# Designs tried in a protein design run: designed miniproteins, single chains. Part 82

Each design is a single chain, and the fold is of that chain. pLDDT is the mean over its residues in the fold that is shown.

## One batch from the design tools (miniprotein)

Design m2836
Fold by ESMFold2-Fast:
Structure m2836 (fold): chain A 87 residues (1-87)
Amino acid sequence: MISPDTKLTAEEFKKWLVEEAKRQFGLSDEEAEKIANEALRLAGLKDPKKEYKFSDVVLRFFINYQAGIDVTENTEKAYRLLLFLEE
């Protein structure tokens, strides 16, 4: 489980999302990576070396998802994954 206060780089956030998508949905690496890339894009993580607070990343993602900003099927799957975040 990732604490809301945990700081992650874009790469670490992507790796975490890939593993969670594989674990929760039984997806292949390629399918999980597509979901993770869409989540990173919608959350606006542009600097790969900057650390972001996990809760801020998730909040930004949800705000942009609710606004309908360039939402795809993979973005919807990322929304469901982040909504059901567990230990």
Scores: mean pLDDT 74

Design m2837
Fold by ESMFold2-Fast:
Structure m2837 (fold): chain A 65 residues (1-65)
Amino acid sequence: EKEKEERFKREVERIKKTGAVVSIEKKDDTIYLKLSGKVTQSTAAALLAMALAYELGWRLKVEFV
């Protein structure tokens, strides 16, 4: 459990570097991701978050604003 939280924190930094992240947060076993910006940056952020959620066994909710 703690190891998953630590991995989430590390990967959040990487996802934010795409420049498309408005907000990213975790509630229980769900990642909530809000994206804006160019389609390339938004796609990269979404794919990174999807891979992370899959690996951790968590859900992902994505909102484009």
Scores: mean pLDDT 81

Design m2838
Fold by ESMFold2-Fast:
Structure m2838 (fold): chain A 60 residues (1-60)
Amino acid sequence: SAEEQALLERTIELNQKILEVGKEMAELIKKSTPDQAKVIESMAEKKINELEQERLDAMG
């Protein structure tokens, strides 16, 4: 359905944006201290994991 296609498109767009933010964070982490890197990595991982799980649950 058109509704399903619109939802898929939106999901892909959001994923692309999150991936870009994640890449920027990874670059910052490599320039940060080990302590700072650990915190940033933990937060980024949690956010991405939560969003990925939400999508899987909605689709499956």
Scores: mean pLDDT 74

Design m2839
Fold by ESMFold2-Fast:
Structure m2839 (fold): chain A 75 residues (1-75)
Amino acid sequence: SEADKKVAEARALLAKPSLSAADEKKILDYARDLLLNFHIDAAKDIMNAILASDKVSDATKAEAAKLLANANTTY
């Protein structure tokens, strides 16, 4: 499915030894797209993976935390 493809791509990006700003934006965009299409559990998995990563910037983690909070209160 498209959802599975987005999850796989996001996880592949998170597995890189270092992330560019473009990589981080792409991972967040995948999480947002999953939420917009009601793949809530898949989106939460990606957001939790972002928050657990030592390679992701604090700014991107803050955005992931906001998205996760919204997902938890809305769905």
Scores: mean pLDDT 83

Design m2840
Fold by ESMFold2-Fast:
Structure m2840 (fold): chain A 73 residues (1-73)
Amino acid sequence: MIDEKTLDAEVLLAIGDMYLAMANRLKNTDKKTAIEYYKKALEVYRQALSLDPDNEDARRGIEEAEKKIKELE
């Protein structure tokens, strides 16, 4: 059974993935906007992880977004 918190976490993961994908697309053409989208992805993934602390996809998204921000700054 999927509870309300798990469903909200899944929606946040999808939003985080969208921001991450957009940032990855822009990193070679618009670094400043890419960094902004990586930061948005990071915030959304952190929200997902707060609702579902065992979510490996959220943890992976956070790690990837943080790594990309560090590489581009």
Scores: mean pLDDT 81

Design m2841
Fold by ESMFold2-Fast:
Structure m2841 (fold): chain A 105 residues (1-105)
Amino acid sequence: MEARHEAAVEALRRVGELVEKAKKVAEETSSPEVAKKIIELGDEALRHMGEAVHAVSRGDIDTAREHLRRAEELLREAKKLSPSPEVKKLLDEAIGVVREALETL
């Protein structure tokens, strides 16, 4: 449980850093409407990552997996909306971190 919790916390931290970078690049490279949607999807994905950490802390691995899958879906949706290759790369890296967290639970 402790090792899984530490892994989930580290995944949230790494995804958070990547999503914050993607949000900044989206604001600089996208229309305000597209940037807003990417920011909203990224923030929702981070909320699900936080819920996954909480679920792991109480030993609810099935609920943690569902929240991580939802975070992956939201990040994939944000990636599809972005015309920026840099935003797509940052979101792909974030998706990879979420998938790695799913494999380690």
Scores: mean pLDDT 88

Design m2842
Fold by ESMFold2-Fast:
Structure m2842 (fold): chain A 95 residues (1-95)
Amino acid sequence: KIIRVLAVTPESATVKEGESLTLKVTADESLAGYPAEVVNVETGEVVKKGTLDENGEFTIENLKLSDTGIYQVIVTDPETGDTSVSNAVTLTVLP
């Protein structure tokens, strides 16, 4: 079955420099253990790679002021190689 990411929350977040942001991926099925990438939608830069945890969560640690931007989460099915792309997430990092 092709995975389908339904939503990533929060859709917007304001955090302080040096703090972390946890993103939650919601899909039709549990995506625990699936590879995930956080990608800047303007530059195409992959800012974080990892795997979704048991709750479908993915944490970006040690945020910098330069991390302010618009992102998407790309989740890959490890069995098929199929990818699913989330809604946009607007991140604002404050001093």
Scores: mean pLDDT 79

Design m2843
Fold by ESMFold2-Fast:
Structure m2843 (fold): chain A 110 residues (1-110)
Amino acid sequence: SSLEQLAALLRQAIALLDQLGTAMVNNAPLSEVEAIVAQILALLDQARSLADPELQAELDNIRAVIEAALEKYKKAVETGNVKDYTLAMLLLAAASAEALVLLRRVERKL
């Protein structure tokens, strides 16, 4: 079913969000962080195509938070500013929490 496919895509995105967090904590090269983000956004775009309008809005919010996290991480890499790094990590944690809540809602409909 489309819900089973949506749940599978969300599980893959959550696993990549965990990998993204590990990369950021280990101060991985920006190119590696950008590559992981691109993979997550592609999975969220696929999930969006299977989602109803309410789930699409929640996916769009998760996407925006991930893009904001990348922007703050880029700024931290450019400036060495610990505050931008901290904000990137907080935004990533928020995106991960929202994605997990969304996955649990989708799983309850299975």
Scores: mean pLDDT 91

Design m2844
Fold by ESMFold2-Fast:
Structure m2844 (fold): chain A 97 residues (1-97)
Amino acid sequence: MEVPQEARDKALALQPQAEKALKEMIRGLYEKGPEDEEVKKAREEFIELVTEGVEALYGKEAAEKARERLEKELEELEKLSREEIEEMVKLIEEQEA
């Protein structure tokens, strides 16, 4: 399906911000845990950025479904053991090196 160039440009601009928010959330989960306010902020920022990108590309209904899916996936991420979260942090550090 054809997506307007402006919508694609917007989604591309949001991608690095969403990746940064996700990395901050994962690091915060490892260091502080899911109840920390900065971790909660990073979680919500990630959801909002991804949802905005999906809305720009595929519309509001697709964005609402994406938000619901992300909330469930992030709840499962928060339930991971500290050891599993540590492995995710290591993978992030290796990708940034």
Scores: mean pLDDT 79

Design m2845
Fold by ESMFold2-Fast:
Structure m2845 (fold): chain A 107 residues (1-107)
Amino acid sequence: APEEAVAILQEAAKLVSSIPGVKAEAEGDTVTVTFPDTPVGAAGAAALAAGLSRIPGIEATAEGNTVTVRLAPDAEERLSPEEQVAGARAAAAGLLAGASEIAEAAG
């Protein structure tokens, strides 16, 4: 993965982690976000993961109240470095906006 794309996702995790009621961790190109353990948190996690998965080069999954976002394993074969960075920026923006909305709705 491009270093810039990884850095964008890691910074997004740091910013998301500052949202009250939300926990976010980054390891390499993988960001894990945990919302409040409520039905609204779980529904929000599923919707966020579905939305993020539509971004080219991004893989997002939800399990309960947790969303895992990463660069797709085949992104380097399918997308230019610039397209991967653009995908990471879109995912970062979606994570920040979605996490804020879900945290407010769940809390």
Scores: mean pLDDT 83

Design m2846
Fold by ESMFold2-Fast:
Structure m2846 (fold): chain A 85 residues (1-85)
Amino acid sequence: MEEETKKEIEELLEKAGYEIVYYKPGKTKEQQEKLLKQLKSLLNSPGAKSVPYIFIGSSTDPSAGELLAVKKSDKETQKRILEGL
């Protein structure tokens, strides 16, 4: 179903040194593709390598899907995020 998009997200994040903590796919294919495009743009930004975690979601549209990923080398940030979930 959304395994292909999730796998592409996982591979992009793994290559950048992150791992998925939480992923909720968007309700529509368009929302899912939009999230993937946002992730690709964020990872291509010059400042992206310095962020300890990545969150993509919508505060106004719960159907838009959500992604939370943490940098593998930052166990303290990973722990705090998991405790906050």
Scores: mean pLDDT 71

Design m2847
Fold by ESMFold2-Fast:
Structure m2847 (fold): chain A 79 residues (1-79)
Amino acid sequence: MNEEKLKEALEIAAEADARFQALVDAGDYAGAARVLEEAARRLRELAEEASGEVRELLERAADLAAGLAEQARAKAAAQ
């Protein structure tokens, strides 16, 4: 059910946000990138099971997480 998928997505996002912030504060950009890469993967899988507007929201969230992960990877590589 799409509502359940949205709830799971919010839990994934909240967990990823907390872990990402802690790793960035510690200067661990490689760890921060891994957290976002995992979140993007989980959101993408969830989107495949969803439909309509919820699927579009989950795909957009996964793309955003993936983009932030690439930025964190670039910072890790520059260290």
Scores: mean pLDDT 85

Design m2848
Fold by ESMFold2-Fast:
Structure m2848 (fold): chain A 113 residues (1-113)
Amino acid sequence: SPLEKVREIMEKLREELKKATSPQEVAFAVARALQEIDDIIKQMSKEERIEILKYFGEELVKLMEELTPEQAEAVYRVVKAHLDRIADEYNDPEIREIVEKFLKEMEEVLKKK
């Protein structure tokens, strides 16, 4: 299922981040995961797209809590750029609201680091 594919992408991302030795390696791993998620959601209905984005956002916030401050900041920069682009591309108020909510939650995590 699409949700199972997203879970596999997130698990692989967590493994890659544990092995990452630089902010650049973190940024590259996150950018790859985001592109794979984008490719999945492009083929889905609006309702399924929203469900995947909510799941993905929740998992990203949890992942950022586990990272070093430098890694978390690198993740946030890549995620913000990618999610802002997705929100603009779909031009859907509900998708934009979800994106803004998760970016804000990620910013709160960074403040606690």
Scores: mean pLDDT 83

Design m2849
Fold by ESMFold2-Fast:
Structure m2849 (fold): chain A 87 residues (1-87)
Amino acid sequence: MLSEEEIEKIAEVARETIENAEELSPEQKRAALAAVDLWEKDAREHPEMSAEEALAKLRALLAAAGVPEDVRERIVEGVRETLEEMR
């Protein structure tokens, strides 16, 4: 299960990756950031979710927001590395 600190750090890393993604238009960045905000709220409301379930939901929300697969994989890789450093 993800802690409150892990949820916050995942959202922070995702937002940073989105903001620095030169491949994304300003409109795509706005949609992607909104998707991260929705994910963070959902993850905080469902502390019983596994880390893998929470990351799968993040991927799905980013895909629905129109984030390309390459950028989604960069976000997930950065998040996984950060989680490993926190554990």
Scores: mean pLDDT 80

Design m2850
Fold by ESMFold2-Fast:
Structure m2850 (fold): chain A 91 residues (1-91)
Amino acid sequence: SLSEEEIQRAKEEIIQLEEKLKADPFVEFSPKTPEAAVLLALLRYVRGKASPEDEALLKNFLQSELKDTFEKLLKELGREDLIAILSLIEK
């Protein structure tokens, strides 16, 4: 399980990433947290722009203990649309 500090850092980076992508969907972003890296890969996937590295990251993430925490963060941020897409990737 993630510490409260790790969850807070992930949440802050996700917010920063979404704001940058809102301005430019293809902006270069170097994620510092695993959760932000997963979000970036997921957003590229939904746009049909996922790299092989993005696909590998998503596959590894879906088999990890971080999945439940990430889905909880997405729900708290109002991104239930991404939770639905994540469920489709698992099938």
Scores: mean pLDDT 77

Design m2851
Fold by ESMFold2-Fast:
Structure m2851 (fold): chain A 107 residues (1-107)
Amino acid sequence: SSTIQLLRLAAISSSVFVAARAYRKGTEKAKETALANLESAIDDLKDLKETVDEESQKVLDQMIAQIEQMRKKLEEGTLTPEEADSALSQINSLSKQAAQLIKQQAD
């Protein structure tokens, strides 16, 4: 169902934003929470990717790559607020693009 795929995509996107907010608290526990949420988002996107068409898969692959890069920089302690905001903007754009493709395949 395209509706289930769209709801999953929205939930995954929300999880990434929650992770970014956790990171900004600057505590070790906040970092651990952020890393866990980003890792969960990557796994959920990989699962969603198996249920969608090839064009949607390409967009989800780009979204996974952005989240993996953000997770790696966060783990290394090199993620700047500007880099986090840029990554979130890209992830949001890719999420909207994937949603439109999923809707088009349902028609």
Scores: mean pLDDT 83

Design m2852
Fold by ESMFold2-Fast:
Structure m2852 (fold): chain A 120 residues (1-120)
Amino acid sequence: MEAERRERLKEELRELIERLRKYFEEKGGPEEQLRALDILERVLENGGLTEEERKELERLRKENLEKALNGDTEAEIILHLIYAAEAVAEGDLETALHALTLVASILGIIEKPEAQKWAG
């Protein structure tokens, strides 16, 4: 059951990563978003972040924190992609899927499911 659940989450993550990649490519291939997505995909397949990848994600986070604080939605998206990659590296696939679902919702790629009790 646990192993089957992890495999299902990995499949859902792969599908969502592919949809996000197509979206970014259609928008002219923003390099920071694609770079974060590439690291996320590599971590999902390889099972961990290298020291070089961690350093790259920290650089991207630092560079985009200032922009996100100033209301830059693209910078906020990059921060969510970094968070998803780190969650995958820690084996927390559910958190990673939620982070990517939020990105896809922000971009209008998918509709956020109203499974919240506040929605009735």
Scores: mean pLDDT 79

Design m2853
Fold by ESMFold2-Fast:
Structure m2853 (fold): chain A 67 residues (1-67)
Amino acid sequence: SDDEQARKFGEELGKKLGELLEKHYGEKAEVTVEEIDGETIVVTAKTSKKTVVVRYPKSLVLAMLRA
């Protein structure tokens, strides 16, 4: 439930970041989404020209989804 919602949010964010980087730089983006320490979601989108890393507390993501 909550873990699934937090994962889906990270996956959607990663997809959007990857698409933006691909559109801007004209290169395929590598996207990874992981949960560390049981509380932090890390979304990484990377091309040869740019790396974007976004870190969110899982609790913040869940609060945003329920606001």
Scores: mean pLDDT 80

Design m2854
Fold by ESMFold2-Fast:
Structure m2854 (fold): chain A 92 residues (1-92)
Amino acid sequence: SKREKVIEELDKASKELTRLYEQYLKQGDKEKARQFILGEASLSSLRMAIKLGVDISVIIKSLEKQIEQETNPEVKAILKKLLEKIKKIEEE
């Protein structure tokens, strides 16, 4: 289903954010690590919302708002890539 494909893309983006969180923690960059784990927490909330039956269009709008508010350029790039993948799934 489209919902299962969106969950798979959310999971992939969450894993990438967690990987970078762990990398920045090991480097001692606690502020960057915090920015990556906050991005992951937002994606986990979207994953829960879609599992509870929220429309994909609402997930897209929430992700667009998150991207607009994101100040970390690496997190923003990951979220933008995720958004484009979700939009393609919705268009199918």
Scores: mean pLDDT 89

Design m2855
Fold by ESMFold2-Fast:
Structure m2855 (fold): chain A 80 residues (1-80)
Amino acid sequence: AAEAIANAKNQEELKAAAERVLAEAKALIDAGDLEGALRLLAEAYRATAEALPLVVSDPEEQAEARERLRALAAEAEARA
Protein backbone atom coordinates (compact mmCIF):
# COMPACT_ATOMS: atom_id res chain seq x y z
CA ALA A 1 0.00 0.00 0.00
CA ALA A 2 2.49 2.68 1.12
CA GLU A 3 5.03 1.39 -1.44
CA ALA A 4 2.53 2.35 -4.18
CA ILE A 5 3.03 6.01 -3.16
CA ALA A 6 6.82 5.71 -3.69
CA ASN A 7 6.24 3.96 -7.05
CA ALA A 8 3.71 6.54 -8.34
CA LYS A 9 4.69 7.99 -11.75
CA ASN A 10 2.29 10.95 -11.75
CA GLN A 11 -0.03 12.92 -9.45
CA GLU A 12 -3.08 10.78 -10.33
CA GLU A 13 -1.30 7.55 -9.32
CA LEU A 14 -0.04 9.30 -6.18
CA LYS A 15 -3.59 10.37 -5.23
CA ALA A 16 -4.94 6.84 -5.82
CA ALA A 17 -2.13 5.32 -3.72
CA ALA A 18 -2.72 7.83 -0.90
CA GLU A 19 -6.47 7.06 -0.90
CA ARG A 20 -5.71 3.33 -0.56
CA VAL A 21 -3.33 3.97 2.35
CA LEU A 22 -5.94 6.14 4.12
CA ALA A 23 -8.58 3.41 3.68
CA GLU A 24 -6.19 0.77 5.09
CA ALA A 25 -5.23 3.02 8.03
CA LYS A 26 -8.93 3.58 8.81
CA ALA A 27 -9.58 -0.18 8.70
CA LEU A 28 -6.71 -0.77 11.16
CA ILE A 29 -7.99 1.97 13.51
CA ASP A 30 -11.56 0.58 13.32
CA ALA A 31 -10.17 -2.88 14.20
CA GLY A 32 -8.29 -1.44 17.21
CA ASP A 33 -4.85 -1.99 15.63
CA LEU A 34 -3.42 1.43 16.44
CA GLU A 35 0.17 0.11 16.30
CA GLY A 36 -0.43 -1.22 12.77
CA ALA A 37 -2.02 2.07 11.73
CA LEU A 38 0.99 4.06 13.05
CA ARG A 39 3.42 1.76 11.20
CA LEU A 40 1.44 2.17 7.96
CA LEU A 41 1.39 5.98 8.38
CA ALA A 42 5.17 6.00 9.02
CA GLU A 43 5.69 4.01 5.79
CA ALA A 44 3.36 6.42 3.94
CA TYR A 45 5.35 9.46 5.15
CA ARG A 46 8.62 7.87 3.95
CA ALA A 47 7.05 6.91 0.60
CA THR A 48 5.66 10.45 0.14
CA ALA A 49 9.18 11.84 0.68
CA GLU A 50 10.31 9.80 -2.37
CA ALA A 51 7.31 10.98 -4.46
CA LEU A 52 7.80 14.71 -3.70
CA PRO A 53 9.11 15.53 -7.24
CA LEU A 54 5.58 14.76 -8.55
CA VAL A 55 4.01 17.61 -6.51
CA VAL A 56 6.93 19.94 -5.60
CA SER A 57 9.09 21.24 -8.46
CA ASP A 58 11.59 23.34 -6.42
CA PRO A 59 14.56 21.18 -5.28
CA GLU A 60 15.06 23.27 -2.11
CA GLU A 61 11.38 22.89 -1.14
CA GLN A 62 11.64 19.15 -1.92
CA ALA A 63 14.65 18.79 0.42
CA GLU A 64 12.89 20.68 3.24
CA ALA A 65 9.63 18.73 2.83
CA ARG A 66 11.54 15.43 2.63
CA GLU A 67 13.31 16.14 5.93
CA ARG A 68 10.00 16.99 7.61
CA LEU A 69 8.27 13.86 6.24
CA ARG A 70 11.11 11.62 7.44
CA ALA A 71 10.91 13.21 10.90
CA LEU A 72 7.14 12.55 11.00
CA ALA A 73 7.75 8.94 9.93
CA ALA A 74 10.31 8.44 12.73
CA GLU A 75 7.87 9.90 15.29
CA ALA A 76 5.06 7.60 14.12
CA GLU A 77 7.39 4.56 14.28
CA ALA A 78 8.48 5.53 17.82
CA ARG A 79 4.82 5.64 18.93
CA ALA A 80 3.85 2.33 17.26
Scores: mean pLDDT 79

Design m2856
Fold by ESMFold2-Fast:
Structure m2856 (fold): chain A 70 residues (1-70)
Amino acid sequence: MKRDELARKLLELDRLGVSTPLMAEAVRAFAEGDFEKAEELFKKSLQEAIERYKGVNPELAKYLEKLLKE
């Protein structure tokens, strides 16, 4: 994933209110210039969010699945 694309996706998760400890670590890794680690943590955070919301907000879960596949 390109740096600008990862930055946009991190901002989108924040806008959606998807705040996890892994997302905070992904933002920190991005700020430190560790974009590979930031992407890995972003994907893990997104997978965890999908599992969490699948039963309570299935529309949000589907949208998050699209962000993961892009």
Scores: mean pLDDT 78

Design m2857
Fold by ESMFold2-Fast:
Structure m2857 (fold): chain A 98 residues (1-98)
Amino acid sequence: MDEELKKRIEEAVKEALEEVLKTAKSEEEKKAAELVANAILQALLENLDALREYSYEEIKEGVKKAILALLNAINNVESEEAKEKLEEILKKGEEAKK
């Protein structure tokens, strides 16, 4: 695997998460953002070849938008089924946290 690309993705996800955490209003939102970011990181690391042509800034901005979109979905979830699916995503993020 391309270790340089892997490091770039890890740094982009970390920086995107730090930017999101600066706007978070609650500790629950911060924890959700960290779990979502970890899940996104794992997914990106499993699909490195697709990310090879993207710049650091493009990856960072994309990750930041994805974290914010998922946090917005969590905050607006009224369906029990949607809550269960979000719990699955958060669990995957927690399991990726080592």
Scores: mean pLDDT 73

Design m2858
Fold by ESMFold2-Fast:
Structure m2858 (fold): chain A 60 residues (1-60)
Amino acid sequence: MELLEKALEVIKEILEKTDDEEIREAFREMEKRIEEAYEKGRLEDVEHLYDLLVEAKKLL
């Protein structure tokens, strides 16, 4: 699975587990940032944002 798809999968899992609107908005913004980084060919930024998502999931 591509790194982008893994990142989107983690976001989906977080959104399925939480009803907190503030958390949901934060991860929707993160999704947009990851998609923008991917569109610009900034794969290192996608990797960095994915690492942040994995850490955030541990806190939820």
Scores: mean pLDDT 79

Design m2859
Fold by ESMFold2-Fast:
Structure m2859 (fold): chain A 80 residues (1-80)
Amino acid sequence: SEEERVEELIERTREAIGRIKENYEKGDEEGLAKSYREAARYIREVLREGELPESVREELERSIEYAEKKAEEIEKKLEE
């Protein structure tokens, strides 16, 4: 069902956030950037699949922007 699909995506999002914390604590900048990209991807899928209140959608969209910005900052730092 759509509900089960959204629940699975939320669980995967939580796991990705856990990996962000783990990679941050380890100082793994490559892993950190990848984890931010992964989190943004799952949040985007939740927005696509789920019927959410407007306020929640806006908050999740801001979370995607934040995660992508952080990944880009780290990636640029690693290229320099």
Scores: mean pLDDT 82

Design m2860
Fold by ESMFold2-Fast:
Formats: structure tokens, C-alpha cells, sequence
Structure m2860 (fold): chain A 103 residues (1-103)
């Protein structure tokens, strides 16, 4: 599950390059900004699936496809991959993201 929308994350190099293509040049972004940047990337590159499968996105030959490791995914699978990357520390999240600091 993705952290809250206001949580700051530091994307990896691939995601930073993707975000720069859509005009986001910050090293740290909120989860909301990351998701909006990726949605804009999909829109600009016209990566949505054919009319028979509009819920799929075709990531073949893209940096986002390299990040996900699959040519075709659902938006849900993309969000699951992002959540896993944050959990694994591939995308570094602010410690406050998890409310894990017990005083």
C-alpha cells in the first residue's frame, strides 16, 4: 500500500529521469507529486492500452517499463511496484511516512 499523499520520497535515478521529462526537477517529491508526474508521463507518451484493453498501459521501450520490469501492466500493478520500491528502500521515504518512530 502506498504511503500518504503528503509523504516526501526520493525517487531512484530512473524515476527522476521520468519526472524530469514531465517538468519535475526536484530531488524529493510527495507521493501525490510522484503519482501525478507518472500519470502525465503516461499521457504524454500515449502509453494507454488499445481500445479493447484501455485499463492496460504499454511501457515497452520506456524508462518506466525498465523500472516496472514488464512491457504491459495495469495501473494497479504500477502502484503495487511503487509501493514495493518504497518498502524496499529503492525509493527512499521520509521516516515520518511510516509513523515508526515510537518516542
Amino acid sequence: MLPQSEVLVTPNELLQEILEEVGIHAKEVTVSELLRGLAEYLRRKRLFGPPSQPYLVDLSGTLLGEFVGKDRVTIRELHQRLAEAIRSGEIKADASAFDYEKP
Scores: mean pLDDT 72

Design m2861
Fold by ESMFold2-Fast:
Structure m2861 (fold): chain A 107 residues (1-107)
Amino acid sequence: SEHEKLYEEMEKLREEIKKNKDDEEKVKELTIKLLELQIKIYKLIGAPEEEINFLKEIKEKLEKGEITPKEAFELLNKYIAERLGLDVDPAASSLEITRAEMERLLA
């Protein structure tokens, strides 16, 4: 499905970010791509416009250099954890959290 393809792409991007963690410019580029995929997924599942706008704001701040890639990940993970009602470390990068959120919203 379209959803599975997007999650596979996000998984690959997170692995590439981990592999290139010492390359600040590459991490920024990959994090922007990750946010774009997240926005596309949220649009596809019919997420509220407010939630989509939140992701767009994180992306815009990152592109402008107002926040770091680490801060962008922390904001994204915290938001996903709060949406799922999970008491998880918001700094933890987790595709499982993103997948669980998708499955919950599709139920």
Scores: mean pLDDT 70

Design m2862
Fold by ESMFold2-Fast:
Structure m2862 (fold): chain A 70 residues (1-70)
Amino acid sequence: MAEELAEEARKAGLDELAEGILEAYREAKKEGRPLEPIILVSRATLKRLLGKEEEAKKLYEKAREIKAKL
């Protein structure tokens, strides 16, 4: 859920990212856009900022593949 991911970002001191995650998720849901790519990109950004580059790369690639199939 977006709220869980935002809490992880806040715990890491990334309050701006946490707000951005919640806003992007809310807007996508309101417009009926796919939510999974938004969550995956948000997770990837959090992992990258925490120095977990390989996990971030995997999540970005998965998000791109899902977008390509939509």
Scores: mean pLDDT 79

Design m2863
Fold by ESMFold2-Fast:
Structure m2863 (fold): chain A 60 residues (1-60)
Amino acid sequence: VPPELKEIAEKLAEQYGISVETAIEALRLALQGRLEEAAKLLGISVTTARVIARELREVL
């Protein structure tokens, strides 16, 4: 896992009260365009998941 992705996953895990492993899986799904699945794992809206996916593409 790239260091940048791990840092983002750790921050999301803390923010949403989930494991880092779940956050990594959600980020992976978001990058694949599986926004509904990513949103469900994080407990957020599809709109928020889309924003996260866009920001990830800028960092990676």
Scores: mean pLDDT 78

Design m2864
Fold by ESMFold2-Fast:
Structure m2864 (fold): chain A 101 residues (1-101)
Amino acid sequence: MEELEKIADEAVEAAKNGDFETAKRLALQIINSEEAEKYAEKIGEVVDILAKNNKLDLVRELTEAAIEKGIVLGSKNAAAALISTNDPYDAALAVGLLFPD
């Protein structure tokens, strides 16, 4: 049983259940791990759920952490939400969600 796989699944479930702070904390734990790239798709799902619930501060925090680690989350809904703010910094984060450095 892989502990990181369980944490990634718990992060997705927390986000789906509206526990956004727990989802962010667990997602950050995965992003900061040695195997973060293996769970990028599940973390990307968490970030998309946060964006759909207008939790843009949490989306920014997770996106910044992923960019620092060179992880591409592929979160298209989050990228669209960030672009919609008309903030140049948010537009740069949106590019980092979709494309490698």
Scores: mean pLDDT 83

Design m2865
Fold by ESMFold2-Fast:
Parts: sequence; C-alpha cells; structure tokens
Structure m2865 (fold): chain A 115 residues (1-115)
Amino acid sequence: VEELVKETIREMRRLVDELFEKLKAAKSQEEMDKIIDEGVERFRKLLEETVKKLKASVDLDTLRQYVERILADILIHVNLLISLSKDPEVKKALLRFLNRVQEIAYELVEKAEKE
C-alpha cells in the first residue's frame, strides 16, 4: 500500500514535469489549454487506478488520507514550478491545472465514499 502511494506520487510528479516542459514550448493559448486538458485527463486516469487499488486494501478513512497525501505532494510540486516560471501565461496554466486536479481528487473520494 505505501509502495503504491509512493509510486503514484512519483508518476504524478513526472506528469507535472512533462506538463511544465510542454507549456514552456507552447506557441498559443489554445495549445496551452490542450496541454492542460491532456494533463488533467492523465491525472484523472492515474488517480482513478490508484483509488481502485487502494479501495481493495484499505478502509475509506485511510483511502481519504492517502488521496490527501498524494494531493498535498502534487500541490507542493506544482507551486514550486509556478515559482520557477517567468512566463505569466505558464503560471496561469499551472494554476488552472492545480485547481482542476484538486476538484478531481475530491470528486473521486466522494464517489468512493458513496459505494
């Protein structure tokens, strides 16, 4: 279980790093929006897979704690990249990504609690 959470965090940090590189190379706001949409979808799929595996092994309270830990690590990592960026459009795109992934995390926890 701990190894699954650690692996998920590692993979999500890799996703965020790839997203940051793509955003820096983007030539238009439309391209940035597409990069964010693709990144958010990849995040959703990874988190959904992790939640399904965790739900088979832990209770709902423990599941919530692990999702919150994953989200906290991603929040710290994204905010570091925002601070390193000099491009205001890249900063805005990273903030939009962060807001959308937080919504997804809460949605998935709520859905798991209702099952």
Scores: mean pLDDT 85

Design m2866
Fold by ESMFold2-Fast:
Structure m2866 (fold): chain A 68 residues (1-68)
Amino acid sequence: SADEEELKKLEEELYKLLNQASSVLSAEQVQAIIDELIALAQKMKDASPKERLEAVKEFIKKVKELIA
């Protein structure tokens, strides 16, 4: 579906942001971001594709603000 395709693109953007974060933030800060992502993935495991899409968009925004 279109939502699943968009989610895939956002996941790729998130991976790029995490790589950028590792060059800007401390290892401890990067680990905290990874821990939050793991927690979010567990929380959203039974969610609809649209709900997962919205959650990933919000998480990406938060990470962008941290590395800006």
Scores: mean pLDDT 81

Design m2867
Fold by ESMFold2-Fast:
Structure m2867 (fold): chain A 101 residues (1-101)
Amino acid sequence: NPEVERLSEALRILEKAINGEEVPSREELVEALETLIEYYKDIGVSPETLRLYELLRELVKLLSSEEAAEVLREVNEMLRNGKSLEEIIDWLEEKIKEVRS
């Protein structure tokens, strides 16, 4: 199934960045996040979940590959530690403002 294979590849790329095994290119990270966002829209996740990944995609587009991988790790740690989606969204919005200033 090509759609399942595409999603699996996207998740593999994101996992590699989070685990520090390899620093995927910014283009690969953006494509992986876009694939994940499309899937989440199709299955009807919460608006907050969609907003989080859309902001993460926006931030990754502004960063180097190494900085993008660091942001992915920080977001993953916040999710693992039970931070609210609202807290993570606020953090991402602040980071985007800092990078654009």
Scores: mean pLDDT 86

Design m2868
Fold by ESMFold2-Fast:
Structure m2868 (fold): chain A 110 residues (1-110)
Amino acid sequence: SMEEMEKLKEEVLEKIRESLKEIDETLKKIKELLKKYPNLPQEYKRKLAILETVLGILRGGLVFAERLVKNSKTMEQILQVKKEVETLVKATKGVIKETNKLLEEIEKLA
């Protein structure tokens, strides 16, 4: 039904919103740490640059998925985007966990 479609659409949008917020908070932490430690060893700068790039790609995917959900006209379209969002959210959680471990390691060097 239309009501079930709108409910599913909102559930998917909520998941996207939460993941985007977590990515933006994590990207901010990376930028703040790099500003705090301008002379950080090259290996850590390289690892952070890779994580920032991956988070940026995941963010782009979630923003694209948000547009797809908002423009979806059928239950099938919303369910397809939901599957893609679940994959992106799971990947995002993993990358954020790895990023936070690296940020903790760097702070312990200070």
Scores: mean pLDDT 90

